# Designed miniproteins, single chains, continued (4): the designs that were tried, part 72

Each design is a single chain, and the fold is of that chain. pLDDT is the mean over its residues in the fold that is shown.

## One batch from the design tools (miniprotein)

Design m14492
Fold by ESMFold2-Fast:
Structure m14492 (fold): chain A 100 residues (1-100)
Amino acid sequence: DPLARAKAAVDELIRLAKENPELQDLIGLFENVKKILDEAEASTDPLERLILLGVAQIALAVAKVATENDKSVSPELKEKVNRLIDEALDAISAYAAELE
């Protein structure tokens, strides 16, 4: 369930970036995060999964900082993006905790 929640949040981030020209530079980053989460799900090695989840978390944190510093992005759109990034980060952290 946590990994499915993370993927759902990232899919919504991809959709939001495609619908908003101000976010189009982030489409590639969000699509790469989705690919990393798919690779984590496909992995049979818990350590490899944990490393992939860490890379996804770093990429999402970078996207959050980039969005916050972008003057072309409206406060309403920043709130929506940050909420979805936080949802994805929380879900990834929950999934990583299950790999103990």
Scores: mean pLDDT 87

Design m14493
Fold by ESMFold2-Fast:
Structure m14493 (fold): chain A 118 residues (1-118)
Amino acid sequence: AEEKLQEILKQRAERMTDEQKEKLAEEVPELREKLEEELRKLKEILETQTVESIAEELGISLETAAELKKEYERLVERLEELLEEIEELEEKIKEKEASKEELLKLFHRSIALLIASS
């Protein structure tokens, strides 16, 4: 399934105009700000909430709350890794070295992760 998605993204990138690429590149700072805000919210939850407080607040078992907290920790790690890749991409955009495929793939991963964190 992922291999087919990667092929679709590659084909879509090949069909992108330079104008469409430039439009996507212009949206990268706003995308970064949204990811930074989600990271801040998840870190606040992890810093202020215990497994016990999550279980009580959501009306779930301690086991389910522990798994949810672990998922928040994984989302934080994935967001931090993605933000590092976006910083590298922003540098490439400034140097005019960013590819259409690279931009489209990072946008796809960013949107998918934002949906997962919501």
Scores: mean pLDDT 83

Design m14494
Fold by ESMFold2-Fast:
Structure m14494 (fold): chain A 110 residues (1-110)
Amino acid sequence: MEPEEVFVGVLEDATPEQRARAEAIVDENIAIFESFGAKVGRGRVRTENGRIVEMEAEVDGKKYRFRALETEELAPGFYRARLLSEDGKEYDAIVHLPEAVALVLKEAPP
């Protein structure tokens, strides 16, 4: 069993309607990842001018803070961001703006 750390969160600037759906999507994703033995942190994502700039999450009583290094639009409303944690680890994140959710996974370089 290799516990992967996964972070899921809602965009901070989500509308009330988006927030209700986003929280449901986040809860479903947490349940799925936990069923596979992952450690899941719930987070909050800050955007500026439609770009991810920062994410904060908490898992197992530890607080994590990420800053965006780069952000790329993969498709309308779908973004990939590379995030840097305070401890110097890099994470890839996927964001779906219409649902106001973000998923952060630690990916090994190819």
Scores: mean pLDDT 73

Design m14495
Fold by ESMFold2-Fast:
Structure m14495 (fold): chain A 70 residues (1-70)
Amino acid sequence: AQKTVESEAQALVDFLNVTQDWPLESRAQALVFALRTSPFPKEDLLQQLRLLLPADLRPALDLAVQMLEA
């Protein structure tokens, strides 16, 4: 199966949805790792994540973006 930006973003949304019991920092660190190791440009993957994420999962993405900019 071909990996797309959309399918990778969806897998990360699914990860965040099933890991809501994890510490916020751990979930954000997992997103940072995925964004750094992705074959897709970070901007493209971030754009798709922002389109797919419900508001309750947004804090993990916001923290991950802060970690990437540090």
Scores: mean pLDDT 81

Design m14496
Fold by ESMFold2-Fast:
Structure m14496 (fold): chain A 64 residues (1-64)
Amino acid sequence: KLEEIKKELEKLADEQGFIPVDEAYRLLLKYGFSREEAVRILREVAQGDTVPLDELLKKLEEVF
């Protein structure tokens, strides 16, 4: 499950390794995170409207 999430997040990331928050949020919901949990995770790692891939992956590894 975590490996599948990683692959999909890598596809969403731009050349600099950033993902739009809205796209990351939808992906987390697709993989069974609650709305509250997804928002909490993204708030901790987001930089404005984008999320660094590396920080998001590190955070997800803590949850799994």
Scores: mean pLDDT 81

Design m14497
Fold by ESMFold2-Fast:
Structure m14497 (fold): chain A 89 residues (1-89)
Amino acid sequence: SELLKKAEELKEDAKKAAEEAEKYQSISVSTTRTAYAEAKKNLEELKKLAEEAKKRDPSLEGRTEEIVKEAEEYYKKAKEALEKAEQQA
């Protein structure tokens, strides 16, 4: 499914953003903030895509919900990294 593929790509982008935020949390608040913003944006886009996927093909609902939950965990990691970066500034 093209929609499922796009959902996986958005999740992967959120994961990479979270990893970048964690990597730079003790180095650059600015870089960590940018990475956090990317993780948040990718999660928001993924949630919109999941709703559209459900409307077009209800059989994708379960899988897209799983992908959204995984992206929410990456968003939480990016947020925690930003909080740690701001405490060190």
Scores: mean pLDDT 87

Design m14498
Fold by ESMFold2-Fast:
Structure m14498 (fold): chain A 65 residues (1-65)
Amino acid sequence: GKEAAERAAKAAEEAAKKGDAASAAVGIYQTSLMMGGDPAGREGALAGARGDAEAAAKGFVQAAS
């Protein structure tokens, strides 16, 4: 849902600032979304794993719609 996109985007932003531990957390969270997600959710999860908060939020919002 949209809250999931917000959480992913926030986590990706924190990963960029704090480094590897936060990046790992984002990756795990977004992988869980991909397991039940559609193509838009998958795109958002991959973007977030790379630390792209904007692309992650966009993908998850599209999946939630």
Scores: mean pLDDT 54

Design m14499
Fold by ESMFold2-Fast:
Structure m14499 (fold): chain A 61 residues (1-61)
Amino acid sequence: SSAERERIVEEIRRLAAELPDPAMRAWLLATADALERQGASVAELRRALAAFRELHERLRA
């Protein structure tokens, strides 16, 4: 489960880092760090990943 959490957090960070707006990128990376620090569940991390994927697709269009 820890390996699954690490994988999801890393994917969230990767997607956030690819966003074009530096301020938004920094904010979302900080959000991913906060989720990890708070011990977010795998389900919470998957929901965050899905939201970040949707945002990434819409902004990169």
Scores: mean pLDDT 76

Design m14500
Fold by ESMFold2-Fast:
Structure m14500 (fold): chain A 70 residues (1-70)
Amino acid sequence: SVYEKLKAFIDELNKELTGLGEILKAVDELYRKYREEGKPFKIIIDGKEVTSPQELRELIAEKLAEVEKE
């Protein structure tokens, strides 16, 4: 059933989002350290440039929207 597969996919996505929360916290700490040292902060994820933890969160939200767009 398409419905059952979709529900399982959403459940797996929610579990991955929990793990991503820990990654976001680690990025927040690294960003704070870089700011205190006056160093530039930049990460490239999936070919996109991320210069702050806020941009990382926005990138994740954008990826979810892309899946729905089709």
Scores: mean pLDDT 69

Design m14501
Fold by ESMFold2-Fast:
Structure m14501 (fold): chain A 119 residues (1-119)
Amino acid sequence: SLEEVIENLAKALFSGDEKKFEEEAKKLLELAEKDPNATVEIGGSKLTALHFVISLYDIIEEEHPEFLPKLKELARKLLELGADVNAADESGRTPLDLAEATGDEELIELLKEYGADTS
């Protein structure tokens, strides 16, 4: 399930397990091929896979910055599969809102490239 894959992906990132991250990222992309905009409820918030990947940036930048390029690539692949760049979570936050909170200009530019509303 999307929830199980997201939980395992987060666990791999927090432990610095590159092999497990790659395994779970592959599973995430296989689920996204079926429905790139499927939502999961985590911590009381309804998130898409794209929301989830971007939400990890702040934590992973501090703990394991070596995973940031892998998270950016995962976000790009989700967008290529048709993830809605303007999908809002239950708080009205878009992927761009989350990315701007990280200050990662490359991630912000990626979302704008795929049509994020900046107005």
Scores: mean pLDDT 80

Design m14502
Fold by ESMFold2-Fast:
Structure m14502 (fold): chain A 72 residues (1-72)
Amino acid sequence: KTKELIEKLREAGEGLAAYLESLGAEEAAERVRRATEEAVKLLEREGATPEAVKEATRIALEAAREAVAEAA
């Protein structure tokens, strides 16, 4: 379960980062990749507990929101 969740999180983060790079928003793409890595590390350390999943989701979502705002 944890491995599958990490895989999906990495795919989502990389997809968003690639899209931002296609818009020329390289800094925003880097921010998304860093947040994805932070969320992955949290899940690797804590496991896929409800609390860790909630916090990892929050980290990823907040970074995505900031990145989209910067790219706009």
Scores: mean pLDDT 80

Design m14503
Fold by ESMFold2-Fast:
Structure m14503 (fold): chain A 80 residues (1-80)
Amino acid sequence: MEKLVEQIKLAVEVAKTRLRLARLMDASEQRRVIENARNLIETIKKMLAQTKLPKEDEEEIRKMIKELEERVRELEEELA
């Protein structure tokens, strides 16, 4: 459980960094980074539905997902 929580947190932070860096890349790379971030969000949501985590860890991960979703939306608006 602990290792899974840490892996999820790390994956979200990496995705956030890639989204920030994508702003310096061409449109094709930006779309790929957006798609990867969306896939990660869906995967994490599915894992939360299948795996029972401590309430504090679940709440923290849900907050991180919301932040990631906001960053995806920002980049999508910039690309559109």
Scores: mean pLDDT 82

Design m14504
Fold by ESMFold2-Fast:
Structure m14504 (fold): chain A 63 residues (1-63)
Amino acid sequence: MFSEEEIEKLKKLYDFMEKNKISLTQLTVEMLVKELGISEEEAQRILDLLEKDPTVLDKAKEM
């Protein structure tokens, strides 16, 4: 499960994606670094996680 900070970052990412109509396949490490203010390492980890389980975004929104 995610930390509280990771959940907040996922909520921001979800809002960014909905607002700009960006799909999961269009997300890049650079976008996550820029929008969430995270490291490239964290961005890659989040992308890998979303590729494995896209429902993580829906869960973050509900929390």
Scores: mean pLDDT 75

Design m14505
Fold by ESMFold2-Fast:
Structure m14505 (fold): chain A 66 residues (1-66)
Amino acid sequence: DELKKKVAELVEKARNANSDEEILELYEKIYEELKEYSDPDTLADMEKRIEEMKEWLKNKTASKPL
């Protein structure tokens, strides 16, 4: 329950975040809260999503001519 509450609170903060960098930081905090309680497959999925968001953010910061 406390873990679920903590994750829900972080998700709400992410919904109200004004920047992609803030959303990424909150997602990483969710991962840290869950890593002790989640199975390896769930953790691997979250790690992949964090890495994808880091790459997306890096590309978004650079002006795209498209």
Scores: mean pLDDT 72

Design m14506
Fold by ESMFold2-Fast:
Structure m14506 (fold): chain A 81 residues (1-81)
Amino acid sequence: MIPVNENPDLEKARELLAKGIELYKQGKIGKAFLYFAEALYEGGGDSIRTLFFLILLARKEISLEEFLTVLYRDEPRLRLP
């Protein structure tokens, strides 16, 4: 069972997402994946679609830009400024 966070911390989620993006751009894919997963949890994300695309990103089957498009569509509150 994937735990759903009943108390979303959107500010923390955005900080984790920003760090994940930085790590991904540095080629630290495993660390980036952990940060993206934590960002989704802290943001109260329950989108199975976003989790599926996170797996595709981890496998390098989609671009970071494609992943962020899906994430921001499903979880618009996590969009970075």
Scores: mean pLDDT 73

Design m14507
Fold by ESMFold2-Fast:
Structure m14507 (fold): chain A 66 residues (1-66)
Amino acid sequence: MDGVEQAERGAAASAAAGSDEGAAYGAKWSHNNPDEQGARQAELAARAATAGDAEAATKYMKLAAE
């Protein structure tokens, strides 16, 4: 429970600061190395889970599984 607001703030700040830009850079790297696409999605899921963003974590886990 402690840190929930900090985790939510971090996720919101990440999204506001450049979720689209970060996703574009990530997609560019995984586009060059398709084998790393799943690994990148799993890494994003781990980061989201660490930040306490359950929705983002679930989304990226789903993408990693596909």
Scores: mean pLDDT 57

Design m14508
Fold by ESMFold2-Fast:
Formats: C-alpha cells, sequence, structure tokens
Structure m14508 (fold): chain A 63 residues (1-63)
C-alpha cells in the first residue's frame, strides 16, 4: 500500500533515535493515507501524505 511505503521511508529518514511516540504518529499517518486511497479520497491522500512528509522532516530536524 502506498501509505505503508511512505511510512517505511519516513521511519528510515528519522532513524532509530526517534521516539516511539513519533514513530507511532508516522505509522498513523501512513495508515490514513492508505485509508484515503482505498476510499478514493484523493484530497485526503494528498493531505495525509504532506502531513507525513512534514512530520518526518520535523522529527529529523529535532534529533
Amino acid sequence: MIGKFWEEQALKLVGPKASEEDKERIRELGKKVDEAWEAGDWDGVARYSQELADLAREVRDRL
């Protein structure tokens, strides 16, 4: 699933030093991307994908 793929890329970007709370938030957003994709909610796919990218960057930048 596309959200699972982006989730895995985000987790690689933030690395093992990221907190479990941050990793859980990343996984939640990946799941939301996949749920939106399955529903045909393309606005939701775009929104949650952007939020996932922003969260991963934020977590990386504060590590």
Scores: mean pLDDT 80

Design m14509
Fold by ESMFold2-Fast:
Structure m14509 (fold): chain A 109 residues (1-109)
Amino acid sequence: ERRERALRLLVGAVKAVTKYAILGDPEGVEAVMRATAAELERLGFPEAAQIVRDAIPKVVEAVKAGDYDKTIEIARESALRAAEAIGGPQSAERVGKMVDEAIEEALKG
């Protein structure tokens, strides 16, 4: 349950980051990522939380530059690394599929 909740949180975070990036809102992106990291730590996944926090400056920089492809790339990669820290390669594979779908949905509006 706790692990499944953490993986769902990562998918939702990438979707939210993608939407805020399209809106050109770096503050919204940072707020979502910080909230995601805090909740991951609360759920007992401090390594995954740190992976998300470490990605914040790079993601925010890409959003400020208007580089949506770079924003999505960094957010996706950090989510996959965080998922692997939570449940290993199988969790990273599952989250990758869900994240790709979430990104497509966010881009369609």
Scores: mean pLDDT 87

Design m14510
Fold by ESMFold2-Fast:
Structure m14510 (fold): chain A 94 residues (1-94)
Amino acid sequence: AAAEQEAKIAEANAEGAKLGAELKAPIEKALAEKREAELKELLVEALRKSIELAEKVEADKEELERARRQLELLEEAETLEEAERRLEELEAEL
């Protein structure tokens, strides 16, 4: 791998860790208060950012396609319950 690719991976890992830390408190609060709509939005944002970082480091194509499918299912679901059901179906196909 080229040196610039290694640097991109390191930066993406650091950015991913930061995003995880920043989203942890809002997610925990949404879960505790059963704010389904807010939790869904946070999950969509987390997946979207994760896909962006993975694309930047040229992550595994199958993993990227799977993540994009999960994002589409979450965005199209009207409720968190629908999103959970869809994700369960996707996991069963794996």
Scores: mean pLDDT 70

Design m14511
Fold by ESMFold2-Fast:
Structure m14511 (fold): chain A 92 residues (1-92)
Amino acid sequence: SMEEIKKEIEELEKRRAELESQYQTDLANTTDPAEKAAIEARYQQELAEIDSKIRELKNKMKELEQTQANKARRDRINKYIEEVKKKIEELK
């Protein structure tokens, strides 16, 4: 559902923020350039995985919203057509 997708995005965004905070802490506590490079590589990999999942979920949410909007428009048009038909019958 749309609500479940929103909750998953919120959880992933929280994990992203926690990952960024941990990365900054790890870098501040590391003096060896080779270890810093390893920390940066790990951070970029995990960040890319989270960002990819967030993007997928946001795209799915947009598609669902567009589908619902299109259905609502169609339903309104159909109701209008039926109301016009009834009025024509009443005038005969």
Scores: mean pLDDT 85

Design m14512
Fold by ESMFold2-Fast:
Structure m14512 (fold): chain A 83 residues (1-83)
Amino acid sequence: MERFEEAVKKTEEELAELGRQYIKELLEINPAAKDTAKKIEELIKKSPALGAMTAFQEYSKAKNKKEREQAAEEAARRAAALA
């Protein structure tokens, strides 16, 4: 039993660390996402697996949004240069 509990704890710790890494990357992409990051961090403490999955989903959304915004800014900059 003890060895099984240690294996579960180790997996939970690894998932929590993965979730925290995605939170860090999310904040690097969008520093304004502090409230979202805090909520995900609380979720990681309660359920490391769900927290890690949620962190990954929010990171993926932020990355896609930033790429779209960056493309729109570049297009606007080019349009301004031609005007």
Scores: mean pLDDT 77

Design m14513
Fold by ESMFold2-Fast:
Structure m14513 (fold): chain A 86 residues (1-86)
Amino acid sequence: SRREVGERLVELGERTLSGELSAEEALERAERLEAEATDPEARLLAGVAAGMVGISIGVGKVTNDPEFAQRMAGKALINMGRAALE
């Protein structure tokens, strides 16, 4: 459901922002959420989240700043997850 995906995106974002997960690990988990989604809305939300994490990784590579990428990815995931829950 939208709520379940929203909750999982917030958790994933918090784990990424804390440094528990790298941006690359967050991308893998967001892509898994998309693959496991049982409804089109949940799949779209997880897919968009994965895309935003991918962009964050790209920015980190261009700027040579993986910590910035991790922070961008974590914040994007939290913001998307919270929007899905509210």
Scores: mean pLDDT 85

Design m14514
Fold by ESMFold2-Fast:
Structure m14514 (fold): chain A 68 residues (1-68)
Amino acid sequence: MKSFRDIARDFANEVMDMIDKGVPLEEIRKFIKERIEELRRQGWPQSDIDSFENLGKDLLAEAESRLS
């Protein structure tokens, strides 16, 4: 089982790679939403989900700034 830190790092790296490749902003939003939903389905603690949601929000803001 991956640690929360490993999942968060991999997620941030995936979003940054999508931005670098010029993936459409709508696809990035969908990816972030789907990842959060997957963590909820896997039964991660709410505190970890909250931390991941905050990370996703920051990454989405950066994607919007760079791609819009």
Scores: mean pLDDT 79

Design m14515
Fold by ESMFold2-Fast:
Structure m14515 (fold): chain A 87 residues (1-87)
Amino acid sequence: DPPVEVVVTVTAAPGAGQAVADALRRLAGETPEVRSYSVRVDGTTVVGRLVTASEADAMAAARTIVTGLSATPGVLSAVADLRPLPP
């Protein structure tokens, strides 16, 4: 199966961007399907890019991370998009 990237876009409450980014990094590091990740903060927008080995791993990682983010203080919305990567 080709590797899949999960792009998580989070809208944070004002002043919560860094705390939300730290929570996203922790969730990505704790999720076994995530092989590598990067997280960026731009004001109230936090974007995570997570590399997984397959679409099934990407779907599992997206579900786990969005669920964890919905329980995180300062998260107003979280959306995950799956993007195929070249093999």
Scores: mean pLDDT 86

Design m14516
Fold by ESMFold2-Fast:
Structure m14516 (fold): chain A 64 residues (1-64)
Amino acid sequence: DKLVEEILELWKNNTPENIGRALQLALEHNLIEEVSKRDPEFGEFLEKVRRSAEIGRERARELG
């Protein structure tokens, strides 16, 4: 998938802007599993970011 390849290329460029874009694309399009197949270390990092974001959203919803 071309989008998975773009995400991996952004991650490899290792700038804050590219890292942020790679995270956004992978999370918005639910491509964590596909990314993990190509780069398991990056996939594990994405999974941790996703879990942290979910916890934050749940807590914000409970407090609102």
Scores: mean pLDDT 75

Design m14517
Fold by ESMFold2-Fast:
Structure m14517 (fold): chain A 80 residues (1-80)
Amino acid sequence: EQEELEKFQEELEKLASQPLSPLAERTIELIRELGRLEGAPESAVEGSELAVRVLEAQGKLEYIERVREELERRLEELRA
């Protein structure tokens, strides 16, 4: 399955370079802001950003919206 792993890696790189919707951009901004405030490791932040890009590519906008709402709630709690 080495060829499948290489194709998967190439697909991930393509997803990382694609333009995002405003919803996905906002969600990624929240992930970065929370990661910075909570001291999350860079790899965890990068993984979460990639997950949002994959969800958008799959058309799972409803799921991205729920993630955005949860992240905004957490950010408000940290600022309060």
Scores: mean pLDDT 75

Design m14518
Fold by ESMFold2-Fast:
Structure m14518 (fold): chain A 103 residues (1-103)
Amino acid sequence: MEKKVEELIDKLRKVGIMARMLRLAKEGKNPTLTEESILEWGRDAGLSDEFIELAKEMAEAGLSDEEIAKIVQKVIEEILKNPEMSEEEVLELLKKELEKAKA
């Protein structure tokens, strides 16, 4: 797999993880899992503010872990079909899939 494709897929997987962690933090089930610690983790993991904002939007949309995983997987499949996608194109696709899931 091309290095660029691997890096984009890794970022998407991290967005999905972050969204699920943010949802758990909002539910208050783990006192060590705070929004602040998750945002710091995302930045340390190399996510841009745009990816972090999308992870927050997914958590706020009330999506299940399965729904978040399906969105991430759909975007990964599109990257694999079009490995020349820019990070901006990936962000726009992720936004589109999130809006579909919210409807």
Scores: mean pLDDT 80

Design m14519
Fold by ESMFold2-Fast:
Structure m14519 (fold): chain A 102 residues (1-102)
Amino acid sequence: EEKEKKEKLEKAKETVERLLAEPGAGLEEAIREALETHLGLKVVRIELSDGRVVVEVEDKEGKRSRGVVLIAPDVALTPAEIAKALIEAIVEGNGKETTVVL
């Protein structure tokens, strides 16, 4: 079970790196594909704002969880780094709200 969770998480991270390597790739679309395709989660909401990314997901049992990434002012982060941090927050949150500060 733990090994399968790690493998799915790594595939999700690889997917966002691949998608966001293309010029003009959307952060929302990359996050949605990674969570839905590799983790079996339904994306309910994605909110992109200045210095903050919020994603709400629903599992197969209808349980909702929320991941939040806060980005410090003047930190130069790639979209892929933001997406990977958010995916990790959701997976490690065990169905609770998880906040990551980058």
Scores: mean pLDDT 73

Design m14520
Fold by ESMFold2-Fast:
Structure m14520 (fold): chain A 95 residues (1-95)
Amino acid sequence: ELEKLLEEIRELKERAKTASEEERERLAEEAARLLEQMIDLAEKEPSREAVEIVAEGIIQLDEIAKLASPEVRERLLKFREEAQLRALEIEAKVK
């Protein structure tokens, strides 16, 4: 399930490269929602693999944020920081 969510985020990133500004904002918000679902799943069932997949999801979201408007980018970077902290807490439970 986590790998499927990560692939969906990667697809959104590729779509964002050729999308209109309005569509890029919608794709960025959708990617953030998918990453939130990944983190929720990883918190419920912590594993090294889950932490690695979440970390990759955070990287993908950061790349999508760079394609977004300044307003959307600021919101995504704030969410990314919160996601990184949650990922570190999950990693601490595994190690």
Scores: mean pLDDT 81

Design m14521
Fold by ESMFold2-Fast:
Structure m14521 (fold): chain A 80 residues (1-80)
Amino acid sequence: SSDVEKFKELAKEILDEEKFKEVEKLVEEILNTSDPEKLEELILEIEKILSENADSTEKLRKIAEAFGLVLRIKAEAIKQ
């Protein structure tokens, strides 16, 4: 998905290599899970990493928006 690629590009600009790989793994787990409880846990972990490593509100907002698009796509797929 182009939205996932945009999210990864933004995250790579904000996070160091180690934290980026951690977030990338969590995103892959989100895209491959249908368990609502696990999905919530993974989402909260990504939000925590991003909030701890974003040096400006503007960068955090852009990442959150891109991530929100990925979650919207996943939610629509689950409902069908």
Scores: mean pLDDT 74

Design m14522
Fold by ESMFold2-Fast:
Structure m14522 (fold): chain A 73 residues (1-73)
Amino acid sequence: AEELKQQALEHVRQALAAARAGDVESALRHLEEADRLAREMGKVGSDAEIREAAEQLAPLAREAGAAILEALA
């Protein structure tokens, strides 16, 4: 579960960087991969691991989403 969490976090960080660079397509691809990894983690992780991952992923995903919206404006 920890490896999946770290991979999902890395993809969200890459999505944020791509969005800030104006690359909306790459940002969306990285967010989709992070979502896939989070779902996979949900199948094998404990409730505590899933909660901890959500607490780490949610603020970064929110920033990436905001950056995508700014790039589209």
Scores: mean pLDDT 80

Design m14523
Fold by ESMFold2-Fast:
Structure m14523 (fold): chain A 93 residues (1-93)
Amino acid sequence: NPEEEERENREYALQRARETGQRLLDSGRVEESTVTATVGGKTGTARLLVDKELSPEAKEKAREMAAEVAREAAEAGDGKEGFVLLTLETVNK
């Protein structure tokens, strides 16, 4: 089932990103913030971890990505949370 496989791959990628983000947060490498969006009376949030050494432009792009993730979380259900991790390695791909 392609849709189920895509969902499982997305959940796996999110879990890996959360684990990596927590390690980076524990080391003091990333800063944490939250972005909120409301769609059709539902509120979603995105937890954003951004490498402290990223350029201001890269940090702005990370916030835009978090806003989109928060919007998708709001559409998925009221009070749902998404996650975004942006590091130097991610930007230099």
Scores: mean pLDDT 77

Design m14524
Fold by ESMFold2-Fast:
Structure m14524 (fold): chain A 61 residues (1-61)
Amino acid sequence: MSGEEILKLAASGDPEKATQAGAAASSVGRGSAEAARNVGLAGIEKDEKKAREALEKAGVL
């Protein structure tokens, strides 16, 4: 899954998709539980900027 696809899932505003985005970011970005949590939370808040920043910190974007 590409970083852009993960960002779209996180920014969808769907909590289930946000959780999937967090798990994908964790698996791609060196398995960081912190990165997964940050992406998931940003997705629940529908905050694309926070989701993007979390993915960049995870090394996915």
Scores: mean pLDDT 66

Design m14525
Fold by ESMFold2-Fast:
Structure m14525 (fold): chain A 80 residues (1-80)
Amino acid sequence: SSSSLRRQQLEALGHSSRNDLERDQINQDLKDAEAQAKSDAKDPSKRGSALEKLNQIKKDAEERINQLTAQRDKYLSLAL
């Protein structure tokens, strides 16, 4: 029904807005993590652990962004 389609469109817009906010937060966290890792990497004793931690943060961020992309694409397909 037309009312069902409208509901799906409104839900998709809500999910899109929340998706964008979460992506912005992840990107900011990545920038902060990269800056911290660069600072820590100046100390040879911390370099290995700092890079390993940064690599883990990047992997977690990539996985989350992929989930957000899949979720957005699903809701966009329902709105169209």
Scores: mean pLDDT 78

Design m14526
Fold by ESMFold2-Fast:
Structure m14526 (fold): chain A 66 residues (1-66)
Amino acid sequence: SIEELKKLAEEYAKHPEAGAEVTRILNEGIAQAESAPEEKRKDIFNEAKKKADEVLSEIQRRLAEQ
């Protein structure tokens, strides 16, 4: 739900380097979901979470390699 995205954004905000970019993506997803019809909110939620997870994983992988 939108509330779960908000909680994820709060958790990621505690990690300043990786969390800032992920938080931006999640906040954009929340804004889109709040403006969208209820029927589309689940898809927006899933896409925002997927993008956030992909960015976080890529950042963590790059940091581990460098």
Scores: mean pLDDT 73

